# Designed miniproteins, single chains, continued (4): the designs that were tried, part 87

Each design is a single chain, and the fold is of that chain. pLDDT is the mean over its residues in the fold that is shown.

## One batch from the design tools (miniprotein)

Design m15199
Fold by ESMFold2-Fast:
Structure m15199 (fold): chain A 93 residues (1-93)
Amino acid sequence: SELVEEAREQLRRAREALEAGDFRAAIRHLEEAIRLAVKAAEAGHTEEAAEVLEEAAELAQEVIEAAKDDLELEIEGAVVLIKAAVALTVARK
């Protein structure tokens, strides 16, 4: 699935941004990965989408911890984590 491949590419970019300390870029790439994974799940690629959403949730937790003491980034990271967790729950039904 092209949607799954694009979502995985966004996860790679999110990880690279996190490693570089660019938390805003990491959050943007995570949001795009979740959006693409949700579309992939709707298209029937539910197991692959669930894998992407699980990794997105893990990376969002890492962003929250790394951005500690930046309240705006912590909130943005928490919103991404909630989106990934909710999408994962729906995809696994």
Scores: mean pLDDT 87

Design m15200
Fold by ESMFold2-Fast:
Structure m15200 (fold): chain A 69 residues (1-69)
Amino acid sequence: SEEELEREIADAFVAMLLALGKNLLKQGKYEEAIKTYEEALRFAREHGVSQEVIDEAEKGLEEAKKKLE
């Protein structure tokens, strides 16, 4: 269904943003990682992505923020 396809696209998009955020953290690009994780969280909350994925994004965001302290 169109609804099921939209959920699959949302899941894939958030997964890509999480992978990008993790890569940016490894590169020391903390401000870019923060923006990427914030975008992932915003999109995930709007599109009903699983709580497990939301939790992963929140943990990544907190880690990135701590690196700028």
Scores: mean pLDDT 84

Design m15201
Fold by ESMFold2-Fast:
Structure m15201 (fold): chain A 74 residues (1-74)
Amino acid sequence: TKEELLAKVNAAEEKVKNAKDPQQVNSAVNEVINAYATNGDAAKAEEFRQEVGKATTPEELKAKAELIVKEAKQ
């Protein structure tokens, strides 16, 4: 449901914000991507995967994860 998607996105936002290492950031952003795929928005999930794939540093990964979470909360 939309409520389930929003709840998962909100949880992922908190995880990204509090992440101490790149693995935690990657796990949190993948939860958002999987939530979109599971709720039938495969196109949006793929857009997010491609955006994450453009990150070449841990700092870029965190910045892109924060942006994806912000967009997902719309």
Scores: mean pLDDT 77

Design m15202
Fold by ESMFold2-Fast:
Structure m15202 (fold): chain A 71 residues (1-71)
Amino acid sequence: MEKEKIEELAEELLKNLPIPEVQELVEEVTKEALEEGLKVEEFKERADRRVTEKLVELAKTEKGVRRKPKG
């Protein structure tokens, strides 16, 4: 049942913070957790840490908020 819990947590993170860079981090951590059969706690800690660190970086430079690539 770890997969269901992990997917729910990942989906909530994406809904709350629909930022592309954060989305990729959550997706990678989710994939690794599912492949390795990690426990929900490990996934949660990894995702929280990665997301928090990324958000701090974006906040410092406003990269994801103010300066978005137009393509």
Scores: mean pLDDT 71

Design m15203
Fold by ESMFold2-Fast:
Structure m15203 (fold): chain A 75 residues (1-75)
Amino acid sequence: MVRVVDGRFLTPVRVGEPTVVEVVLEGEPEEVRRLLEEMRRRARELGLAELLDVEVVEETERRVVVRLTIRLLPR
């Protein structure tokens, strides 16, 4: 199972503006990729946020560092 080990905001969190988050995920790379695809799908379905970009910064056998650019939608 994929676990979120660490997370940091690289930009201020503001509704309607792009926010960059760096997330450290522990798990096999294939499980991490599946989780990222599920997150993208759910974000679209729920209308809570737009996932603008996903960048894999580092990938090892059990750890993946990802930068997510998201835009939180106003309520």
Scores: mean pLDDT 75

Design m15205
Fold by ESMFold2-Fast:
Structure m15205 (fold): chain A 71 residues (1-71)
Amino acid sequence: MSDSERRRVDAAARALNVTQDAVDEAYRLVTQRGQGGSTVGRVIGEASRLTPPGQPVTVDHVRQAVRRVIG
């Protein structure tokens, strides 16, 4: 992935209160499925939607989001 793409994803994750472990898990699972950074962004967005307002987005939310976005 490009440094610009990674920086945009990391900035979005910080704004959405995503834990670093959850960001790393999103990159790991998306890359393992042969997908790129646009899919990482979609996974983070879906994980945030699954997380109650004011709660941090965790690895469990990311795992559920990967299943919904990629299958």
Scores: mean pLDDT 79

Design m15206
Fold by ESMFold2-Fast:
Structure m15206 (fold): chain A 68 residues (1-68)
Amino acid sequence: GAEEALAHLSKAAKLETNPEAAELIDKAGAAAGAGDRRLAIRYLEEALSLTTNPEAKEHLEKALAALK
C-alpha cells in the first residue's frame, strides 16, 4: 500500500544523485501521501526512466508494485 511505497521512495531518494530523478521521486512521494495513486505511478515511471543506480531502481520498482 501507500506506506510501503513511501518507505521505498524514501530509500530511493537517499541513493539517487540525479537531481531530476530525485525531484520526480519527491513528487511521487507527495502524490502517494495524498492518495493520488495514478499521479504517483506516473512520476515513479518517469523517475525509473532516469535512474541508473541499481539499488535506487530496485526500491522504485518495489514502490511501483506497492501502488499497483
Scores: mean pLDDT 83

Design m15207
Fold by ESMFold2-Fast:
Structure m15207 (fold): chain A 76 residues (1-76)
Amino acid sequence: ADKLTELGQAAHAAGDYEKAVEYYEKAIELDPKNAQAWATLAISYHKLGDEEKAEEYLKKADSIDPSLAKVVRRGL
């Protein structure tokens, strides 16, 4: 699981938000309680201009870890 989140972070840092989405989607398939993966999916969709998906995934992150979701929302 950690390898997929690391690859997702690297893709996001490089500006490759489509690749970041691929890696984080795989991360949540393996661990659907990974609030960080849901939160970074929300950020990645926000960067891609998909605000509806960004909000949907941020709500999912909030259901698991409200403190993390609050920090991410402040940064959007």
Scores: mean pLDDT 81

Design m15208
Fold by ESMFold2-Fast:
Structure m15208 (fold): chain A 71 residues (1-71)
Amino acid sequence: SKELEELKERLKEVEERVRELEERVRRLREELKKDPSPEKREELLEAEIELGVAQVELGVLRLVIEKLEKK
């Protein structure tokens, strides 16, 4: 169905966003080890929050797609 195709496309977008955010968090953690500043700590916290939100979106999309495919 078109709805399932649209959800699968959205899933790919969210999976890519999670990968980008995981890479950003990894880089910020490495930078923070070399130069611990308040600004970098805030940037890391924001990136970790965004990653958490994206991971929840990913989980929900996977569950919805699985349920639709089993119908």
Scores: mean pLDDT 86

Design m15209
Fold by ESMFold2-Fast:
Structure m15209 (fold): chain A 82 residues (1-82)
Amino acid sequence: SEEARRELIKKLEELLKKEKNEKAKGALNTVITSLEDNPLTKDSLERMIQGLKEEIKEEKDEKTKAALEEALKLVEEALEKL
């Protein structure tokens, strides 16, 4: 739903606002842009979750990894509410 998409984007923007690491900010902005450019469906969220899990697995910067893990948690919570 549009309401669920706006809530998820708002929570991710709150993470971005508190983030001080520039690489982590870039990673969070990429997640936000993906949500803005794509319809919020169960299928799109499941694909985003898989993409985030792979990105986390390959990420070498601990602060960026932590930010991506928080984003993953929010996306998983959004999927559970659908």
Scores: mean pLDDT 83

Design m15210
Fold by ESMFold2-Fast:
Structure m15210 (fold): chain A 67 residues (1-67)
Amino acid sequence: SAQEAIEAAREAARAGDGVAAGRAMRTLYEQGVISEKEAIALASLAAAGDAEAALRRLDQVMERQGL
């Protein structure tokens, strides 16, 4: 589900695992939960180690999805 995919992305970002976070963002994009532009932005934040910014953005995605 969209909620499970978002939670997986949040966990990867929280863990500081940039590879897992990038993979999770790709999954969210492929499921239509986020745009390609959002996926690139989130992957960039995760790669930079900015977990707080990535998590804040994912919170906005959850709110937008009604989760």
Scores: mean pLDDT 77

Design m15211
Fold by ESMFold2-Fast:
Structure m15211 (fold): chain A 71 residues (1-71)
Amino acid sequence: SRQEQLNELARELHELLVKAGLSSEEAERITVRVLLLIAEGREDEALALLKRYLSDEEAERFVRGIAELLR
């Protein structure tokens, strides 16, 4: 289902943010913020936020994947 795929992407994003040096709590806050930005159509802001912690390629893949599932 879309919900299962979204939960999987959110979990993978959280894990990568923790690997990038964020605490679990910080990674959760960033993951939620990214989801809200994409839901608001603010994909460029979500992308800029993720590029602070992830590679450009990783950030673009997560934003694209989440946006596709939220449509």
Scores: mean pLDDT 88

Design m15212
Fold by ESMFold2-Fast:
Order: structure tokens, then C-alpha cells, then sequence
Structure m15212 (fold): chain A 71 residues (1-71)
């Protein structure tokens, strides 16, 4: 489970990084990616607190990428 959860997290991060590199990263896409990650983590039996922590971490990381581009 943990290895699969980590893989899903890494895949979400990679997708957001790809969108940022293409200049296509938006708040809507960040939210969608975080929601998709959260649902996949729940299906693996990850606790609600861990799902919230990991989906929040992915969203905050992506917001950092977006802000860095705008500065």
C-alpha cells in the first residue's frame, strides 16, 4: 500500500511539473489533480488524514510552481 501510495503521489507531482513546464498549469488543474490523487489514495485504504496531508502537499507544491512562474 505505502509503495503504491508513494507512486501515485510521484505521478501527480510529475504531471503538475509537466503542466508547469508547458505554461499550462492553472488553479483548476491543480485542484483536479489533487482530487484525483485523493480518490486513488482512498481506494488503496489510506487513512483520511494521510489522504488530506498528501493531496494538500501536492496542491501546495503546484501552487509554488505557479507563483514562481508569475514572479
Amino acid sequence: MEEEARKLFDEAVAELERLAAAGELTNEKILKTAEELAERLRSLGVSDSEVAARSTAVALYAIGLLVDREL
Scores: mean pLDDT 81

Design m15213
Fold by ESMFold2-Fast:
Structure m15213 (fold): chain A 92 residues (1-92)
Amino acid sequence: SKMAEEGVKAAVEAAEKQGAKAKGEVKGNKAIVVLEDASVSTQFGALAGAGAAMYAGAEARVKGEGDRVTVEIVGESPEVAGAGARALADAL
């Protein structure tokens, strides 16, 4: 949905403002945000953002590998996934 795409875009832009390279995508009710060249503080921001997404009613999973962080947000609907991605953006 457009709302999910806007949420993912906000998370990507927030990560880029923190100096990371970021990309995101929406797959149905799942939002995926990948951060590369992320500083330790940006990595902790992503973890906090995953917690915020869970507080917004989504499920969130964070995978870390060096300076690469993948945040997967799954909602009951694309709109919930988008709200979770927006919560991630606000935490970054």
Scores: mean pLDDT 83

Design m15214
Fold by ESMFold2-Fast:
Structure m15214 (fold): chain A 80 residues (1-80)
Amino acid sequence: ADAAQTERNQQIIDLLAALAYYKEKGDEEKVKRYFELIKQLTDGQLEESEENLLATAKAVYDSLTPEQREKAVKRAEELL
């Protein structure tokens, strides 16, 4: 149970990191797709608005090392 929950939480973190990464790159299509996936996985619980979700995504991304960011974005892209 805890392992499955940890895996789900890791997927959410990876998707948030990818959302922040592609927002900074200006890839609006990727931003939209990751936003939709985060909504589906969280049943909308993590967002009050798009701006709030983007702020959360940036905070997650900024908390990661460059190596962790690269791995997170790669894992998130595999979920598209």
Scores: mean pLDDT 77

Design m15215
Fold by ESMFold2-Fast:
Structure m15215 (fold): chain A 72 residues (1-72)
Amino acid sequence: LTLDELAKISQAVAALGLPPEVATTIASGLIQGKSDEEIAEELAKRHGLSLETARRYVDAVKEALEKAGVKL
């Protein structure tokens, strides 16, 4: 990822209004190439979210990044 892509990721994630720790976990997982399910499971374990809520947050971040023109 380029510095410009990282800036777009940061802006897109911030616009979602998610807790910073949750947003960081999702963004770092996507950057590392982890699957949506792996990220959702980590999010549930680390932040005490249900898997349903975790999946919803992952989907929201991915959609925001795609709309911002970031290719994962």
Scores: mean pLDDT 76

Design m15216
Fold by ESMFold2-Fast:
Structure m15216 (fold): chain A 95 residues (1-95)
Amino acid sequence: MVRKISREEYEELKKKIEKVQKAFSEITGDKDVLAISGKLAGLGDDTIYVASSKPREELEKYREEIEKKTGMKVEVIDLAGGIALQILASLVEVE
């Protein structure tokens, strides 16, 4: 049950993930912010899902600003959900 993605699409998504993760990390001071591509997690959307050990509200206040800065659609989720999506994204095979 492995989802496959081209190397170029994977690298492009990785850059988008890194851009969103870095923006939240710099604003919150939290180096352990998770940023997950909905496409890589199998959700079929262009959303970047973000989670950390901080309360969801602390990330939500920066969501709109980071969407405007990055041009990405961003959704804040709970840490448990973020970990689950990260596991699903790790199951993607790059071709």
Scores: mean pLDDT 80

Design m15217
Fold by ESMFold2-Fast:
Structure m15217 (fold): chain A 71 residues (1-71)
Amino acid sequence: GKELKKKLLEAIAEILRAIGDIIDAEMKLKKAEEAGDEEAVEKAKKEIEEAKKKLEEARKELEEIETEIKF
């Protein structure tokens, strides 16, 4: 009962953190592009890709929890 709810809340928290990281990195990218800072643009692009990977991992964890609920 409570253990499944905790897992679900933790997975949702990881998804929200990953989304926040993507938003932060995209904002950094926009500022870097506006400033013409090519090094900062490349750094922000890498941060976006890393954050997207974290989101995919968190999404997969949520799908596994959903599978446990359905079976």
Scores: mean pLDDT 83

Design m15219
Fold by ESMFold2-Fast:
Structure m15219 (fold): chain A 56 residues (1-56)
Amino acid sequence: GPLEEVRREAERIAAEDPNLTPDQIKKRAKELAEKYGVPEQLALSILTTAVARARR
């Protein structure tokens, strides 16, 4: 479903650029939220978590 697609794209985005700034993360999260019809706060939380994991 849309949530699974947001998680997959978030993991891909984080793997491609683990050095995303907070502003870049917010912009990407808004794009994911609009594309998949999920709340912006949820997309932001998912992408922020994926980026944090990719930085390990």
Scores: mean pLDDT 84

Design m15220
Fold by ESMFold2-Fast:
Structure m15220 (fold): chain A 87 residues (1-87)
Amino acid sequence: SEEALELDREGEKLLREGKYEEAIKKYEEALKIAPEEEKAYILANLARALLKLGKYEEAIEYAKKALSIDPNNALAKRVLKEAEEKL
């Protein structure tokens, strides 16, 4: 879905700017319209933004959701490991 990909891209730009809460909102919007096959990578991006915001428990939750769809998602694996190290 082009629309979900654009929202995800906007989220990445906001994340790069350190606007983690705004990035999260864009990823949430993307998830509402994304087909199931695209949700894993958007969920991984959302988990990374939560990790950057210091919301470790939520980051773990969303990283696990991403891995339930795509067990090989490298970003989700990395976020899960980093967030678990912070607890």
Scores: mean pLDDT 89

Design m15221
Fold by ESMFold2-Fast:
Structure m15221 (fold): chain A 101 residues (1-101)
Amino acid sequence: LTQPPSVSVKEGETVTITANTATTAPVDWYKQKPGEEKELIIYNSSTKAPGVDDRFSGSQSGNTHTLTISNVKKEDEAVYYAQATGPKGKVWGQGTKLTVT
């Protein structure tokens, strides 16, 4: 599972973070801020977790998974991880560091 190491976006703009998988299995998206545990934000590629802001959405096209954050806020600065789950175990992406300018 591959992700870009970093992405930058201007506050108030929309950003996309892409993960590419070896299979069409769905991914879960996690947000991690320094000193915090990973927070589940999207599961099963496109389902938003309870309490997560409507600005976050996920989509999948085959082996390509996209996390979209609209109207980006400075508080969205974090590392975002995709995780694929399957019968042979869990596969984590390396994480994408989001910087808001």
Scores: mean pLDDT 82

Design m15222
Fold by ESMFold2-Fast:
Structure m15222 (fold): chain A 56 residues (1-56)
Amino acid sequence: HMEELRKKIEELLKKHQGSLDPDVHRELLRLMQELDGTYDEEIEKEILEAIEKVNA
């Protein structure tokens, strides 16, 4: 599950390379780092919300 979330973030970063808002890009990188150190359902929710926002 965590690995799937990480892959989704990585795919978004590749797809929108250079076109994401710098703050959004930074937030996605932070969430990936948090997944490596800590797993929390709130972090998972933040990741899913960020993905939805980028794809909107």
Scores: mean pLDDT 69

Design m15223
Fold by ESMFold2-Fast:
Structure m15223 (fold): chain A 62 residues (1-62)
Amino acid sequence: MELRKKAEELRKKADEAFQNGDYTKAAELYRKSAELYEKAGDREGAAINQARADFYEQKAKE
């Protein structure tokens, strides 16, 4: 399973959702991307995408 590639694809979809103003979808996709980066052993990628997920999740609830 190419976890890192799937993480990158989800991160790109999250970027697209953010550009479209869909903060809820962006948060969900960044969170899923972070989980896959973590499983792939990419702790930095996981941390960055987790922070983005938390940020957009807060935005969506405002």
Scores: mean pLDDT 83

Design m15224
Fold by ESMFold2-Fast:
Structure m15224 (fold): chain A 72 residues (1-72)
Amino acid sequence: SKEELIKEIEEFLRSLGFSDEEIKNIVEQLKTLPLEDVEEVLEFMKELGEKLTLVDLTSEIAFLQMRRHLKV
């Protein structure tokens, strides 16, 4: 399930013209997130669509990673 979502995100990023290096870095970060957070990343990407930038995506992932540090 999580692996399938990551593959969907990877294909979406390729369709937007992201480089192989950028996609690899994003995929590695997504692998560290739980399924729920990966689903949030996909929804965020769908919301921005063709206007999605690397900065937007890395900021969203950083926010989700920060949220993981909270026990509550």
Scores: mean pLDDT 79

Design m15225
Fold by ESMFold2-Fast:
Structure m15225 (fold): chain A 55 residues (1-55)
Amino acid sequence: LDEKKREAGLKADEAGVRALLETGDPEVGRRAGQEAAEAEAKRLGASVEELRKAS
């Protein structure tokens, strides 16, 4: 679970970075990362806070 949470956190960070690079807008990047983190947290039955602690 901890390794899966860490990988989920990294995946969310990658989504945020990708959106930032595509748009040049840090707020769009932050929102994309947050949405990805929420989706991954839901998939694992965890909270976004737990993903951040595992990363």
Scores: mean pLDDT 77

Design m15226
Fold by ESMFold2-Fast:
Structure m15226 (fold): chain A 70 residues (1-70)
Amino acid sequence: SKEEYLKKAEEYYKKGEEAFKAKDYEKAVEYYEKAIEYYKKAGLKPKDYLEIEVNLGVAQLVLAVDKVLG
């Protein structure tokens, strides 16, 4: 159901936030992508989870910079 998808999205979002705060950007990306997947399945639009999209982008940028700078 839509409600079950929202619940899973929120669970993954919380895990993503914990990973992001811990500077575990690889896990943050994984959890944020899963959260976004479930929000989309619930029928939400990007504006409804914009903070997750922003934090995902930041985590991806940090990982990209780390790969370049070593």
Scores: mean pLDDT 86

Design m15227
Fold by ESMFold2-Fast:
Order: sequence, then C-alpha cells, then structure tokens
Structure m15227 (fold): chain A 75 residues (1-75)
Amino acid sequence: EAEKYIKMAQEALSRGDYEKAIEYFEKALKLYEKKYGKNHPRVAALYRAIATLYEKMGDVEKAKEAKQKADELLK
C-alpha cells in the first residue's frame, strides 16, 4: 500500500509535478508511521524526500520542518 503511493509520487516527479509528489509521499508517510512507528528509517527517508521537494518549490518553512523531523528520527 505505501509502496503504491511511492510509485505514484515517482510518476509525479517524472512529470515535474512536485506538489502531487509531496501529496503521495505524505500518504505513504502516514502508512509507514502506522506500520513501523514514527522512529523508523523508512519514515525518516520520506521526511527527507518531502523536505527536498519543498526546497525545490521554494517553501523554505515546510522544508525546514520536514528536515527537522527527519533529523530527530535518525537519532
């Protein structure tokens, strides 16, 4: 299920649709948090992916928030 949303996010990225890619990664993130808990490397990786996309979109605040969440989870 989460893997399906990751594939959809990758398809959106191939089209340059960063907003849809973030939406799909956020759906995958919720599923991974439910399955593995918040402190899992897979969850941290999704926060990092989301942060990078927000940076590409110029949303500095959301990018910073996502990076901070990823860094906390990698402790």
Scores: mean pLDDT 81

Design m15228
Fold by ESMFold2-Fast:
Parts: structure tokens; C-alpha cells; sequence
Structure m15228 (fold): chain A 91 residues (1-91)
């Protein structure tokens, strides 16, 4: 159960990598508008992965608390990313 839950979380984080690369590329290009858009996209992807972990928590009761906590952390990260994007867009 723990190993399976950890594998689900690792898979979720791996699916976020393309969005993280988009942020790095926008920052390297000095494009604040593109960086803000990339931050919003990562936040959206993180919320989608959190929803998947919440769904998995329904199917794996023995790992429920672990998966729900991982989903909560991704949702908190998404809120922080959305706030950063708002700050960049206000520049």
C-alpha cells in the first residue's frame, strides 16, 4: 500500500515535468508574460494531478490519508503558483 501510494505520487510529479520545463524556458528567454502563463499552466496541471490522487484515495483505502495529504500539498502549491503568476502579470 505505501509503495503503491508512493509510486502514484511519483507518477503525478513526473507528469508535471513538461510544465516545469516551460517555466524554465520562459525565464531563460526573459519573457515575464510567458513565465506567468507557464506558472498558470503548472498550477492547472498540479490541480489535475491532485484530483487524480483524490480519486486514487477512493480506490486504495489503506493509503487514503497519504494520498489525500499529497493532493492537499499539490493544491497548496497550485495556489502559490497562481499568486506568483498574478504578481508577474501585474508588472
Amino acid sequence: AEAEAEALVRAALARLEPARRAIAEAVAAGDLEAAAEALRELARAAREEAARLREAAREVPEAREFLLEAARLLEEQARALEEEARRLAAE
Scores: mean pLDDT 85

Design m15229
Fold by ESMFold2-Fast:
Structure m15229 (fold): chain A 77 residues (1-77)
Amino acid sequence: MSPEAQEALARLEREAKEALKRLEELGNKEGVEEVRKKAEEATRRIREAIRAGDDEAAVRAAEEGIREIREIVKKAE
C-alpha cells in the first residue's frame, strides 16, 4: 500500500470509531448501523482503489466516507 492510501484508510477507521462511540453514548442504534454500513462501503472502495493502483481514488473514497460519517453524527446530535 502507498503511504497516502494507508493514511487515508487509517483516518477513515479513526473517524468511524469516534462516530460509533459518540452514537452509542447517545443511544442512537440507527445511527450506529448507518455508520457501520458507510464505513464498510468506504473501506471496500479504498481497497478496490489500492488494488487498482489508484492512490487518488483511495484518498477520495476515504474523504467521501469520512464526510458521510460526519453527517450521520451531526444529524444525530
Scores: mean pLDDT 82

Design m15230
Fold by ESMFold2-Fast:
Structure m15230 (fold): chain A 55 residues (1-55)
Amino acid sequence: SPLDEVRRRVARLRAENDATVARLAPGLTPEELAQVRADLEAEIRRREAAELARA
């Protein structure tokens, strides 16, 4: 279904972002890491909402 396709795309983006965070984590302070995680999560939620509105 269109909704399942959206869920698969969002899951793929989350996995990519998690890999990026893991790569950057050793070079960041805890505060910087928390901010990056928050920004990426907000972006994913915004994209998910937009995709679901079109499905």
Scores: mean pLDDT 82

Design m15231
Fold by ESMFold2-Fast:
Structure m15231 (fold): chain A 56 residues (1-56)
Amino acid sequence: MNEAAQRAKEAAERFKEALRAGDDEAVRESGNEIREAVLADPDSEEAIKASLEAGG
């Protein structure tokens, strides 16, 4: 995966952990990071889906 896709995977992992912990700030930050990765590279949409599946 390219750098943007890897960044999206890391953000997705943090997002999942933040949801479990109920950390609204971390959820918001991770969500924004995922969105930025998608906007920067459209190909990362599929990478984000895979990241969420693997992280879930």
Scores: mean pLDDT 68

Design m15232
Fold by ESMFold2-Fast:
Structure m15232 (fold): chain A 55 residues (1-55)
Amino acid sequence: SEERRELLRTQFSQLDEDTLEMVKKLLAKEYERTGNPFYREALEIVEEVLEERKK
């Protein structure tokens, strides 16, 4: 849902860049292991937040 996407974005935006890159790697591994769409959605949001951090 949109509310869940917004919550994830808010949570990830509070993390520093090093932590976000660690979370990105963990989410990518979980998505590859399970194929669960939740991990793909969370991964996309983490990538967006990381791009915003990099100027």
Scores: mean pLDDT 81

Design m15233
Fold by ESMFold2-Fast:
Structure m15233 (fold): chain A 62 residues (1-62)
Amino acid sequence: LEVGDLVRAVKDYEAKSPEELSLKKGDLLRVEEIVDEENVLVQNLATGESGIVPKSVLEKVE
């Protein structure tokens, strides 16, 4: 994943801290920042909310 990529949640994810974002399967998001090898900062395109999520719950959309 790269900054600016359009991504989709492949499963539901529940935020474990205020810095994380909860996702529903099928949510469309944009990658805003690469935090580390496992995590990215994303913005939900429907709600405008931003937060950190694991890369493992996302897939790149063309």
Scores: mean pLDDT 83

Design m15234
Fold by ESMFold2-Fast:
Structure m15234 (fold): chain A 90 residues (1-90)
Amino acid sequence: IESKKKQVLEIFERIRKLIEEGTEEARKEAVRLSFQLLRLLSQFADESTVSKIAGLLGEAMAYFSRGKIEEALKKLEQAEKAALDALEAV
C-alpha cells in the first residue's frame, strides 16, 4: 500500500512539473505519464474510480494543450485527491 501510494504520488508530481514547464515536449511526456498512471491505478481501483480519474486527467491535459496552466494544475490536483482516496479505501 505505501509503495503504491509513493508510485502514484511520484507520477503526479512529475506530471505537475511538466505542466509547469509548459513546453510541447513536456505536454507529450505528461500525456504518456497520464496513461501510465491510469494503468497503475487500474491494478487496485475499481473501473468507475479509474474512469473518474481518467476524466480529470483528460481535462488537465486539455487545459495544458490550450496553455491554461492554472486550470490544468487544478484538474490534476482533483485527480490526485481521487487517486489517494481510492488507495486509502484499499
Scores: mean pLDDT 83

Design m15235
Fold by ESMFold2-Fast:
Structure m15235 (fold): chain A 75 residues (1-75)
Amino acid sequence: MDEREFEAEVLEALALIYLALGKMDEQKGDFKSAEESYKKAIELLEQARAIHPSPEVDALLEEAKKNLEKVKEKI
């Protein structure tokens, strides 16, 4: 694994953490914090996709974008 592939994996791992935080904030009714977390997850996943595109990253991007749209309707 080269440095770029490793960086993509780190970005994906960080994005998963932000997705989990966003879902937790949604459960608490903190839609602004959820929006912030989903935006960060999308940013990280777009960076990961630019380095190492994969179906897994594409699926996570779809999930994050869908969740972001849902919380925006509640803000």
Scores: mean pLDDT 84

Design m15236
Fold by ESMFold2-Fast:
Structure m15236 (fold): chain A 72 residues (1-72)
Amino acid sequence: MEEVEKKIREMLERFRREARDASREEILRLAKRVTDEVVDLIDNDKSLSEEEKQALLGKFHAELAAAVAELL
């Protein structure tokens, strides 16, 4: 779980860097891409329970929504 959380954090940091000077259209495209990457990462982790997967997705969606709101 902790390793997955670290990877998600690193993906969000990369999103923030790439989105900093991007257009609204590009920000939304990058947000879609990072969402797909995080969902794939979580779904393919056999060590996580279904409840842990839902918690990680919820936290990711909240943090991504906040980051997108700050950029728009």
Scores: mean pLDDT 83

